# Ledger of designs, part 108: designed miniproteins, single chains, continued (4)

Each design is a single chain, and the fold is of that chain. pLDDT is the mean over its residues in the fold that is shown.

## One batch from the design tools (miniprotein)

Design m15752
Fold by ESMFold2-Fast:
Structure m15752 (fold): chain A 81 residues (1-81)
Amino acid sequence: MIEALDEVELSEEGKKKIEEAEAYLKRAAELAPEDHEGLRKVLGEMLELIREYVESGDESKLEKALEVAKEALKKAEEKKA
């Protein structure tokens, strides 16, 4: 009853994509802990895109947020390798 009400304006797919993007950023931070400024910038952009999706319902904003997080992970993995 109460648990899901705080997630208003989010679709099932939206929740999944937000969680996935957050997981990608966490992994990127673990792989490249020395790139604090780069990760902070990516996090800021991702959060703005998610906020705009919540306010306007624009699915493309969620897709872009996920893409930004994925790109950060790929860059961190390349640096580690």
Scores: mean pLDDT 71

Design m15753
Fold by ESMFold2-Fast:
Structure m15753 (fold): chain A 72 residues (1-72)
Amino acid sequence: SSLLEEAKQLFNEKRYDEAIELFEKLPSEEDKRELLGYIRNLRNKEAMERLSKSKNLSEELREWAKEYYEKV
């Protein structure tokens, strides 16, 4: 989806607050899983750490980000 591509670009630009808001607005669970896989494949520990600590991220999404961060 266009939202998925925009969110990927925002993560690459380190605009995490905006990227997280788009993540939560994604209409399908498949898009959400693809985005998490994309973030993991970036191998960017800074992005993962910021996601796990972001005030704009739900508890569930923070736990997922933390799990990926701990596995990297």
Scores: mean pLDDT 72

Design m15754
Fold by ESMFold2-Fast:
Structure m15754 (fold): chain A 89 residues (1-89)
Amino acid sequence: MEQKRKEIGETLTSINNTDPDMNSRARNNGIRYTIARMKGESDVVSQIDQISNDSFPSIYQAIQNGDTVTLRSIMMDTMRRQQQVLDDH
């Protein structure tokens, strides 16, 4: 739903403003994902999309619970898994 995505986006923006390392990792992975997609590396793109989809319910639950420690841990693990896929290519 659009409103839930907006609330998640605002929460993530707030966390990124207070965690420059996490923000830097997210931007780097985003750039590399875009390049992989442009190069037609569909296997890489699909694996990253699956990692994001698998993490979404846990991220949403942590936000709903106000558990910023668990949220950061899930986000860092998600970005690490995405980076691993990108580094293996």
Scores: mean pLDDT 75

Design m15755
Fold by ESMFold2-Fast:
Structure m15755 (fold): chain A 80 residues (1-80)
Amino acid sequence: LSELAARVAKRVAELLKKKGYDELAELAEKLAEAAAAGDWEAAQEYEKKLAELASKDEEALKAALEALAEAQAAVAAELA
């Protein structure tokens, strides 16, 4: 579970960086690292910061949701 969560978060970071949302991408990378390490307290804090940034920018929120959907589909395809 933590490995899958880390893979999704890493993919989200890559997609956000390509869309020009560098700050969101950095937080998603830190979330992926925390999840991979099993540090759920740190992962929860990074998730909170991501949500806070996304809530301040409607376009960033849309980009984050699109990146999440694309990342989930890509990881699911790797498992199939």
Scores: mean pLDDT 76

Design m15756
Fold by ESMFold2-Fast:
Parts: structure tokens; sequence; C-alpha cells
Structure m15756 (fold): chain A 74 residues (1-74)
């Protein structure tokens, strides 16, 4: 099982990567591809780990944040 500290680290790292992708000079299509890869990594964490309801809700919220960014870049 993941600790709350490990979930906090995953969320902080993912948000940092989103910011780096958005601040890059890459075409929107490449930004979307990188964000979709990040979303898949979060889906893998959700699938592979026995999470508390609170931990799951936080990672699902992060996934929704990424999906919104992808939609805005489309």
Amino acid sequence: ALSDAEVDEIIARARGLVEQILNSDLPNEEKVAKLEQLREEIDRVLAEHDLTPEQRARLEALKEEIDEVIRELS
C-alpha cells in the first residue's frame, strides 16, 4: 500500500511535470501526448496499488485536472 507521503509526492511531481510541459515551446499536439502519458501513469498507480478512499479521490482529482488541460490544448 502507498503511504500518504508517497501519494503527496506523486501529486506534487505530476503537477510539476504539467507546469513544465505547459511552459515548453513544444507544439500543442506534443504537449497533449506528454500529458496523456502522465495520465496513463496515474491510471497505473490507481490500478496497481491498494489505496485508501481519500488517496484514490486525490489521484482521481489529479487525473481530472490533467484531462481539463488536455481539453484546453485541443
Scores: mean pLDDT 86

Design m15757
Fold by ESMFold2-Fast:
Structure m15757 (fold): chain A 103 residues (1-103)
Amino acid sequence: SEEEYFEKAQEHARKAKIAAKEGKYEEAFEHFKKAMEELFKISDEEKRKEAEVLVIDMAELAEELEKEGKFELAREVYEFALEVAKKIEAPEWLIKELEEKLK
């Protein structure tokens, strides 16, 4: 079942990136959240490195949202990304970058 959780997380991450490219930013964010839900079902610490990659992808989504003038949604994405980054004990540079975006 852990392999199935990882595969579902990767599929949701793929759908998130496609939705973002199509300008469907709310759908992209929902898919990133679903990818994280699947990853957090995995006890393997190595699988949590995938969560760090998705945090970075979400930060990129939020930056694109800011460029599109969608500031409220960008803030929601940054807040979720920061919550995940803290839970997985992501590198200090990433946590600081996300905290700075929320000031």
Scores: mean pLDDT 87

Design m15758
Fold by ESMFold2-Fast:
Structure m15758 (fold): chain A 61 residues (1-61)
Amino acid sequence: VKAEIDAVIEDFKAGKITKEELVTQGNAVIGNTFDAGKLQLPELTSARAYFREKLAEVTGE
């Protein structure tokens, strides 16, 4: 799931998607992976923390 998050972050950094699309697509990647049963609860928490950290880094929060 981190590689998929990183791909969405790269699209934002390249100007291919907006900040709103970045938030929506990043959350969708995490949610879809969890719903598919590919993430346990600890991995879901870690994936969300990773995405929040990357959001802060690329948006200047």
Scores: mean pLDDT 75

Design m15759
Fold by ESMFold2-Fast:
Structure m15759 (fold): chain A 60 residues (1-60)
Amino acid sequence: SSREEEIKKAREKFEEALRKAQEATAAELANPKDKAAIEAAAEATLELMKAYIDLKVAEK
């Protein structure tokens, strides 16, 4: 069903955002004075939060 497909897509998007946030955070921790790495980690974390909300909305 379209709802099951929407939930699956939202879950996949959340899992991808989680992976990217983990990678960006690890890169920032390795280069704590690199402003670009700090900004990338912050942006990845924001995307993860958005993906989490989208997933929770899709599951309702």
Scores: mean pLDDT 85

Design m15760
Fold by ESMFold2-Fast:
Structure m15760 (fold): chain A 64 residues (1-64)
Amino acid sequence: TNRNVNGYTRRFNNLNRRRNNMFVTGARNGFFTPGMRTRMNGVTGRMNRVVTRIRRLNPNYRPT
């Protein structure tokens, strides 16, 4: 149980780091292109699926 939660948490953190890098790039440009928004939405969707899987194993889990 804990091992699976730890694996999903590491995956979530990796996706969050990637999303933050995309956000920093958009902030530097002063705008977000449609392609950047699509990629960020894709990463967010993957993060949401990981959180859903964690919550099925531990309903008290909250993203940090």
Scores: mean pLDDT 74

Design m15761
Fold by ESMFold2-Fast:
Structure m15761 (fold): chain A 83 residues (1-83)
Amino acid sequence: KEEELREELERLYREGAHPDVIETAGVAFTKLLKDPSKETLEKELKKMRADVDRIAAGLTPEERARVRADFERLEKLIKEYYK
């Protein structure tokens, strides 16, 4: 599961995903490794969502769609890792 998150981050990087999205996901993942509590999961997912909204605000509609799709996939993997 940790390997799945790492592979997805590496895949997104290779596909040219927004670097700030990758960084935000990496920070959330690192904090979840330190504290895999439901509270930390909810806090980090909320923070990631806010960060994605901030990143998307400065982008074109097509870039926003890509950023949101990348985030959605990472959020699903992080939730699966926690379970």
Scores: mean pLDDT 76

Design m15762
Fold by ESMFold2-Fast:
Structure m15762 (fold): chain A 91 residues (1-91)
Amino acid sequence: SEADLRAYLEELARLSGGRLAEVEVDGQPAWVLLLRNHARVYLKGEEASAEAIIAAVRAVDPDAEPAGEPVRVEPEHLPEGWREYYVPLKR
């Protein structure tokens, strides 16, 4: 469920010293899990552009520098209609 996903991401942020924030991507609700060397972007609905995904990360950390292109990831346990993107970051 979305509640289970949120609880999992909040625990990951706590354990890693990262931050979970709610943002928008192309007018859709999204969550950004900001970690030391990468971010994960979770959104419900349609696929987003790389530029929109990077903008979501920068809404949480304006100094974030991508180390590469965002990659869509399909983990086994996302709730229906949710998408995950991995964004490698420079230190």
Scores: mean pLDDT 82

Design m15763
Fold by ESMFold2-Fast:
Structure m15763 (fold): chain A 66 residues (1-66)
Amino acid sequence: DPPPAASPAQQRAGRAAAREVKELTKDEFSYENILKALERAAERMRGTDPEAAEILRRAVEKQKAS
């Protein structure tokens, strides 16, 4: 089945995550740095965009649990 279209909140979360991933993986591309980037994006968005922050927080939890 084709994946569902991303919601506006998911798109905002994705853009924030991409920015932080780009910054943290600039020196070392690793799974650990990617997780740190997602955590940082979620923390930064918590006050401004709680929907996007929650999406990022859940993504981090799911990745750590898997």
Scores: mean pLDDT 75

Design m15764
Fold by ESMFold2-Fast:
Structure m15764 (fold): chain A 77 residues (1-77)
Amino acid sequence: SEATALKQEALDVLTELVAAAQAAGLSREQREALLAVYQAGFKEVLAALKAGDYDKARALIAEMRAAGERLLAEFRA
């Protein structure tokens, strides 16, 4: 289903962020900050999926990725 595919895409974003954090040698506190961004975004994605709003879920997944990438870039600076 589209809901299953979008949920998997959101989980793939987590996998990518975790891999990037490990490669960057982030501290425990920095990794926890990235996970908090993911958890907040993922909660919104799940709410959109439950409401049947797949366009909103797709947009929220993109926002979650962008927020994680921005925070990761700040920690690398």
Scores: mean pLDDT 84

Design m15765
Fold by ESMFold2-Fast:
Structure m15765 (fold): chain A 53 residues (1-53)
Amino acid sequence: SKRETRERVLEAVRELAASGEYVDDPMRAIAERAGVSVGTARRVVSSVTGVRT
């Protein structure tokens, strides 16, 4: 579901940040960790950062 996808992506962001590892493509790393496409990960991240709140 959309909510479950959002939660998985946000958890992946949190885990990646906590790891301290450098990644060449952080959005790809997030997508792989969450089990979603890069486009889906980018969409979720954009929706939660609220560039236009």
Scores: mean pLDDT 73

Design m15766
Fold by ESMFold2-Fast:
Structure m15766 (fold): chain A 57 residues (1-57)
Amino acid sequence: SQKLRQEAVSLYTAAKINEAGAEFNRSIPQFSEGAERDRKAAEINRKKAEELEKKYE
């Protein structure tokens, strides 16, 4: 489905945004825990995108 392929692309984009946020927040000591959560969120989004791609190919 075209919609589900587009959703996978959106999840990869979200993962990149979360990765960038994690790197930025790591420079601020008060946000180090937030950076770790963003990093884990990015990993989850990447995994979901990969699973979606496998279902539509």
Scores: mean pLDDT 75

Design m15767
Fold by ESMFold2-Fast:
Structure m15767 (fold): chain A 85 residues (1-85)
Amino acid sequence: SMEEEIAEKAAREIAEEETEILAKEFGVSKSPKLYEAILEIVTEFARQFLALREAGGSQEEAIAAAQAAVERMREAVLKHKKEEE
C-alpha cells in the first residue's frame, strides 16, 4: 500500500542517518552490514508501532518498544565493532 511504501522509505532514511551517527559515535566503519542491521531494527520497530496504534495500544507500550529498538541498535553497533577487531 501507499502507507507501507512511505513507511519503508522513512525507515531507510532513518536507518541511513542512525548508521552515520552511531558509526561516528562508536568509532566503527560505516558498512553495508551495519546499515542492514540498523535498517532491520528500524523496520521492525515501525511495524510494531503501527500494529500498536491499530490495536489501540498504550503510550507506555509505545515507549517500551522505542527503548527496546534503541538498545538493539546499540547492541548491533557494539557487535559490529567486536567483529572488526
Scores: mean pLDDT 82

Design m15768
Fold by ESMFold2-Fast:
Structure m15768 (fold): chain A 69 residues (1-69)
Amino acid sequence: KRASVEEIKESLEKLAEDMRKQGYSGEEIATYIERLVNWILANDKSLSEEEKKEIREIAKELVEKELKE
């Protein structure tokens, strides 16, 4: 219903936090986030091209953060 860029960012950040608490490695979290973002971008027809670009950049920053930790 409502897939704003901010809501997607918050969902991805919460997912990464929950996975960390469950004992997943940073590389496993990064891989999962990349797959989830690709799925969202392929299936959410409500997103503009600019919003899709922002989501890709958010995913890249989250992946880099997880790989550094």
Scores: mean pLDDT 77

Design m15769
Fold by ESMFold2-Fast:
Structure m15769 (fold): chain A 70 residues (1-70)
Amino acid sequence: MLEIMKEAFKVSAEVILRDSERNLGEEAQKKVKELIREGLKKVEQAKSADEVNAIMLKLSKEVMKIREES
């Protein structure tokens, strides 16, 4: 389960990155890339599926905030 959740995070992060590259300006894209980089580091250290889910929810909320400010 944990490995499946970590893989799901990587797939979701790739989708978020591609979406940001199509729909956001360069400055907002840099912020999204940094959030994805930090999320990937945390996911590598995650010891439970719940922890991976919490990291994904945080990333999603932060990306939504960047979109609202852009």
Scores: mean pLDDT 82

Design m15770
Fold by ESMFold2-Fast:
Structure m15770 (fold): chain A 110 residues (1-110)
Amino acid sequence: DEVAELKARAQKAEAEGNYSEAGTAYLDLGNVYYKQGKFDEAIESYEKAIEAFEKAKDYRGLGTAYLNLGNVYFLRLEFDKAKEYYQKAIEYFEKANDELGIRIARANLA
């Protein structure tokens, strides 16, 4: 029931205007689907996380969501899409001054 709990948490956070919390809940939901091999549901959840983090101006959250989205496309052997999302992750981690995030995203490009 972790999926139902994360969906409820995201919806409540959105209703309250807590977009950073909503983004985190959608990011966690995407990670649950990713671990289950449900890649379409993971992509949808990461895209919702991106929308929420954009509203929150949470650049670290955006970097993480784009990094995870890139990882899904890499596993699908869609390497050009994966590279585009890794480049976006680097851009947002740079805006967040997240040196670890930059390093991880750059390693995934190589």
Scores: mean pLDDT 91

Design m15771
Fold by ESMFold2-Fast:
Structure m15771 (fold): chain A 94 residues (1-94)
Amino acid sequence: SDVDRRNYMGGMMMRVGDYFDRDGDSSSSNMVRNYWDMMRSGRVSVYDGSNFMVMVYVSSSRTNPVTSQRVGGIIRDYFDRFPDDPNRAVFDSI
């Protein structure tokens, strides 16, 4: 359901924020947590959220391979759960 998709996305964003916090990257952590705040308040769609997370993965892959692998795994779990998300094709192209 759309509620399940949104709640799963929120949990994913919080978990990714926790990984950035562990790396001492408070800026990236705050960015992801703020995006969840925007999504839960209705300012952005869940598909804006999945696109944003793909961009977070691409960005992190250039600076921190360990965090990037963890983020990539979390995003892959989301697309496995919600294969109808149009941003899956973008993620699969990376």
Scores: mean pLDDT 84

Design m15772
Fold by ESMFold2-Fast:
Structure m15772 (fold): chain A 70 residues (1-70)
Amino acid sequence: MQLPVTPYLQQVVDQLHRDYRDGVRSGTSPYRLGRMFISFHPTAGTLFVLSSPDPRMKQALEDIRKQLRA
């Protein structure tokens, strides 16, 4: 099932963008989005996106990727 883009997703995207701008040096930080984890690579400053077994959580994760153009 496809989840709509929500203010919640926008807040997550905004937080990820702030951490990415500040944070080539942010440690590996797990972000919880429902039952998913998203983390940054501490040295590369790249976003790692972790799959969820729940299709709805997977869709929310894809929506984040789309907004970040990752």
Scores: mean pLDDT 46

Design m15773
Fold by ESMFold2-Fast:
Structure m15773 (fold): chain A 80 residues (1-80)
Amino acid sequence: SEKLEKSRLNAVKVARDLIVGLLRTLGEEELAKEYEELAEYEIENGKINQVEKLPKEIQEKIKEVSERINEVLDEYVKKL
């Protein structure tokens, strides 16, 4: 469904923007930029449709950046 696909895309973009904003607030500007660039690539080139069809190097970079973000968020939660 076109409506469901648009809703899904919008949800992914909102989630990305929230994570990017949080990372920047925490002083992780470089990580925020890497995440934003990869998220745009994923959305435009296959994440919503077929992440598995992205180049393997991009898939590995997505995993690496996601792991780094999780570490930053875990440290942030410990400070709350």
Scores: mean pLDDT 72

Design m15774
Fold by ESMFold2-Fast:
Structure m15774 (fold): chain A 95 residues (1-95)
Amino acid sequence: SDMDNIVQSLQDSVQDGQDTIDNDGSPQSIRQQFIDIRYVMDRIVRHDPNNTDARSLRDYTDDVIRNSDSMTRDQLRDRLQQIVTMSQRVIDQLR
C-alpha cells in the first residue's frame, strides 16, 4: 500500500539517523537527517492527517531545523536521538 511504502521510507530514515549517531556524524549530516525525517513525516501527515503523533513529530522536527544552526554537535545529536525514538513510535503505530 502507499502507507506501507511511506513506513518503509521512515524505517530507512530511522536507520540512517541511528547510523549517523553511532558513527559520530558531522553537524551537516545530522541536519540532513532532520530534513529527511521531516520530509517523510510530512508524507505521513498528508496521507493520514488525523495521525497526531506524526503531526507532533513533524512540528517538533520543523522547530529543531529552525534552531539547528545555533546548536552544538552534542545538542544536534541529542535532538536526532529524540526524533529517531519518536519516529520509531510512529512506525509501531502504523504496523
Scores: mean pLDDT 89

Design m15775
Fold by ESMFold2-Fast:
Structure m15775 (fold): chain A 61 residues (1-61)
Amino acid sequence: SEQLQKQLQEQKQQLQAEVDAMKAALRATLDPADYAKALEELDRQLKASIEILEKQFKKQG
């Protein structure tokens, strides 16, 4: 179970890092209004991805 918990944490960190990298790239290219919309969309997608990931790991444990 510790190994599965570590894998879940690592995958969550990877998803967060990918979203953070996308946010940084978009901040450099978009105006503030478009950036705000992009942030809301990315945060929604991240939340959904984490929920799916947690459900998958719960089925394996």
Scores: mean pLDDT 84

Design m15776
Fold by ESMFold2-Fast:
Structure m15776 (fold): chain A 97 residues (1-97)
Amino acid sequence: DDRIDQLLSQATDYLLDARDGASLNGDTETVDLVTQALRLLAIGASERSPDYIDRAAEYARKAAERAEKNGDKETAYYAEKAARLLEETRRLVLQQQ
């Protein structure tokens, strides 16, 4: 499904941007949260698993919340975008079950 693959690709790009932003800001905890989101996304994409995609979205949201608390608005924006795309992807995957 091209649409699911496109959304997963876009979410991956935003998570990579969030990881780079957090890394530049020295926020190792946000880097760890984004890295966990990327790992869960890779499993969710490979298995077409809504549960793994949902967990990836949760970690992306935690990363956004932490970045926002630290005043890193750019990283927070990228992580929030990734979370929303993953939530949409999960909804589409569930519709195909």
Scores: mean pLDDT 90

Design m15777
Fold by ESMFold2-Fast:
Structure m15777 (fold): chain A 95 residues (1-95)
Amino acid sequence: MVALELEMELGVAEIAVAVESLYSEESEKARRVLDLIGRSRALIAEIAPHDPELAREAAERVREAARLALEGRLDEALELAEATLRELEEARAAL
């Protein structure tokens, strides 16, 4: 995957969750997922030149977390987003 393609796909996912967070009954959880997606996007961009495979796998998990959030499955979205961010933070620390 090229970094620009990942950034575009993650941008669409982040915007979708941001829109959903305005209308969700669990808006605080939706906003937390949005925060985690944004933070993961920044780390994916930083990691992609060093580990493109990890960046691609993390981007897939971020898109899945966004999909779960859009379906109202916010607890599952939070768990996946938090796990993804933790892995990305660990990967950055190893650079």
Scores: mean pLDDT 79

Design m15778
Fold by ESMFold2-Fast:
Structure m15778 (fold): chain A 74 residues (1-74)
Amino acid sequence: APAPSLVEVANAILRLLAEKGPDAALSARELAEALGVSQETARRALAFLESQGDVERVPGSDRYRLTPAGLAAA
C-alpha cells in the first residue's frame, strides 16, 4: 500500500505527543510503531515538523517533543 501523506503523519505525531502531555518525548521508531508507519515515514514527518518549529529533538537522545508552537498546532 502507498505510504500515508507527510501531512497526515505529521498531524498524527502532533496529536499523539499532545495526548501524552507536554513532557512526552518519543523516537522515530516509537512513533512509527505507535502510528503503524515505517520508521522512514516517521523520520521524514519529524524532519518536516522540526523545520516548522513544531517539534524539537531532546539533547543527548533520539527523541522528539512538542514545542509551544507544536502544542498550539495539535
Scores: mean pLDDT 80

Design m15779
Fold by ESMFold2-Fast:
Structure m15779 (fold): chain A 87 residues (1-87)
Amino acid sequence: SAAEREREEEARRILEEMAREQGLTEEELEEIRREVEERLREAGERAGVPEEEVRRKLPDAVYIALGRRLYERDPEGTEERLAPLTE
């Protein structure tokens, strides 16, 4: 729904702000993106998932991985910032 998409966009914005505040470099962000892309391609190939479906999921998977990296660095701060977006 439009509301779910808006919530996802808000979550992505918060994660990007946190990455910037915590001093994650563009190089670190690019590395996360590459690791996720490689993992999804391999998983999709093994599962017989079309490449277009894998590509469609890539942005969400990247932000999930970013959220996980931020959580590992600062669990409490990450939970606090994302709490308004959880049910």
Scores: mean pLDDT 77

Design m15780
Fold by ESMFold2-Fast:
Structure m15780 (fold): chain A 80 residues (1-80)
Amino acid sequence: SPIEELAKKEIERFKLLKEETEEYIKKGDVLKAMVFALSMGGIVFVLERMGKKYNNQELLEIAKKFREELEELRKRIKEV
């Protein structure tokens, strides 16, 4: 379905942005890390909204996991 295809693309995009955010944290590039983390936040929001709207428990669980990973990254950015 179009919603499943969109969700798969957003999940993959989150994973790529996470890798880039971690590399920018490692390099001490706080501004770029913050920009990429902001984009990751947008993906979490979209996945949560899709999960709620379509009663998709798997998407809600993925969104929760991604939110927890993002909050950990945000803490690490603040410590740089």
Scores: mean pLDDT 88

Design m15781
Fold by ESMFold2-Fast:
Structure m15781 (fold): chain A 86 residues (1-86)
Amino acid sequence: SARLEALELLEKAAKESKSPIARDQLLFMRDVLLSQTTQPLEVQIQAVEQAGEAGLAAADAAGDEESRRYIEEVTREVLRILRDAL
């Protein structure tokens, strides 16, 4: 399922991250998506968008441009997978 693919991507991306900020924010996004598994897909997409924005804000607050780019790229791919399932 698209949700399983998105969850696997988030887990892999977090494990491959060399930045603790990117790792922590992507794992948070995974946990958010897991918490929404009983919700309609549109609600899951909104929750991921909000988690992504929070991750970008955390990277910006830390001045971590590399983590910001990585979180942005992974979030875009996760959202693509979920939206393709609509």
Scores: mean pLDDT 89

Design m15782
Fold by ESMFold2-Fast:
Structure m15782 (fold): chain A 69 residues (1-69)
Amino acid sequence: VRERARRLGAILDSLSPEQRRRLAALVERRSGAAVSSKSGTDILVGAIADVGLEKAVEAIEAALAELGL
């Protein structure tokens, strides 16, 4: 799961600020975590802090899939 988290961080950091904002909103909706959209790392770290590593990775992967990213 840590390897998947590392890969997600890189993907999220490659997104535009607008794409990160949409992703952050969807992650919050799916997991209930409060996340900052400033950077991909902020989304990932914020989600992990609120809901744990496994739930954060799952929610982010599902959100990316729904957005076609």
Scores: mean pLDDT 76

Design m15783
Fold by ESMFold2-Fast:
Order: sequence, then C-alpha cells, then structure tokens
Structure m15783 (fold): chain A 89 residues (1-89)
Amino acid sequence: MVDSVTVTVGDTTVTVTVDTNTGEVTVTITLPDGSTATFTATLKPGETKTFTAGDVTVVVILLPDGRVTAIVTAPDGKKAEGETSKKVK
C-alpha cells in the first residue's frame, strides 16, 4: 500500500510517496522553472533524509509511529510541511 503527501510553497511543489510495506520513499521536486528531480530512499523509523534540487531543500522524516513528515524550503526561504496519514508497517 502507498500513501502520499504534496507540499506546495510558492512556485515549488514536492510530492512524497511512501510504500507503507517497505518504508521506501519517492520524492519528486518540481522547481519554479518547471524542471523536476526525483529521489528514492528507504527510511527506518526515526530516520531523517535530506534531498536538494537547485535551491529547494526537502527534509523527510519517518516518525517512530510510521508516518512520514516532509518539510520543504523554497528558494526564497519560505517553508511548508506536510505529513502522511498512513503508517509504515
């Protein structure tokens, strides 16, 4: 089963998709110029991973309860966050 969260800050859109069976996360960053970058990583409970594309920074945290939080910093320094509703098993 998969869950996703989309975070928009300014002209930057980030979608984080998590496989709740494996803890694998896919991070897709859409930059203000319309270019995209995609990253994949497997996270363990309590683990934090940082992804950067251009001047955009995305911090992804797998919480101990199995939910994923994404914190996005746009090129202008504005921040937004989102959290998944489903838990990694």
Scores: mean pLDDT 79

Design m15784
Fold by ESMFold2-Fast:
Structure m15784 (fold): chain A 82 residues (1-82)
Amino acid sequence: REERLERYKKQIEEIIKLMKEDPRKGSEAFRQLLKEAAEEAGTSEEDFYREFKRIVNEKGGFENLTPEEMAEALLEAVERLK
């Protein structure tokens, strides 16, 4: 679990940096991360994003989450949908 969390945290931190330099490329990278997480969970991208968004909203929404909290939300979505 911790290894997966650290991997997601690193990917999210890289995406946030990319978003600041090129929002389009950052958005594409984030979409790719969601696709990879959905595949790990064995679900569709749509079902994964729905669950991820629900967890993010439970934690106060996208703008209030740290990279670590976003990584936790991604991992929790994978765990719930498996």
Scores: mean pLDDT 78

Design m15785
Fold by ESMFold2-Fast:
Parts: sequence; structure tokens; C-alpha cells
Structure m15785 (fold): chain A 69 residues (1-69)
Amino acid sequence: SPGPVVDVTITSVRVEDLGGGRYRVTAVLAVSDGERTYETTLELEVRAESPEEARRKLREFVDRLRAAM
């Protein structure tokens, strides 16, 4: 079972206002386990008061995922 340091970088972010304080946030992530780099797309719907807050919530979510690995 691997316990490697995983590095996660957000390479692209798109935010779409769905109305009513809801945002769709789409991120392209580069995930490295030190030997390989994988590219994946993460799509979330979040509640936020602005597109800036929605982007911050996505960044915080990615930071929490990295901390849990």
C-alpha cells in the first residue's frame, strides 16, 4: 500500500453561475505521486456568494484532499 507524498496542482478553473447562490466549478488537476503525473477533471457544485468565493471553496477542497492523502 503506497504512502507516497502526493502533489496536486490546479492547472485550470472554470466557474459558472447557476443562480440562487449556486456555482458549478470545473478544475483540471495535475496529480503526481513522484513517479507518474495524472491529469483529471474535477467538477463540483458549491454554494457561494460570488465566483471568487466559489473558486476559494474549490481550492480549499483540493487542499483538504491533499492533506487526507
Scores: mean pLDDT 81

Design m15786
Fold by ESMFold2-Fast:
Structure m15786 (fold): chain A 62 residues (1-62)
Amino acid sequence: GAADCNNALQNLGLSFSSTQTLSDAQIDALLEAASSTALEIATGVSCAVALADFKDALSSLS
């Protein structure tokens, strides 16, 4: 469900931020990507697609 998907989103964001030091620009981009993914989840985009989009955004920040 959406709650499980949002928990997975939070876990991915925490994992990413805990493994490296982020610049201000990376933090802003991470927050924007997380907000975009949360909106996708809220609007009925499948969890697999929404989380894949977030993972792609995280890969671009690495």
Scores: mean pLDDT 79

Design m15787
Fold by ESMFold2-Fast:
Structure m15787 (fold): chain A 82 residues (1-82)
Amino acid sequence: MKEEARKRLLEAAKKAGLSEEEIEEMLEFLDLLFEEGDPLKALEKMLMKVLGLDKETLEKAAEGDMEAIQKIVEKMNEYLKK
């Protein structure tokens, strides 16, 4: 995962009310997927199926769009708080 995207995701998650520990666990999981084989397919499947995100949002977040990153953070927060 890109450091810039990681930093923006962390900031957005803090504003959404996640603890830094919860955010670190989420980012560590994503980073691990990026280092393993087929990380893009695993990440896309997780974000689209589990979080209800569309491909356009994922593409914008990959480009560093803060609003798209915030949407991902909000969906992940809802999922992780269960």
Scores: mean pLDDT 66

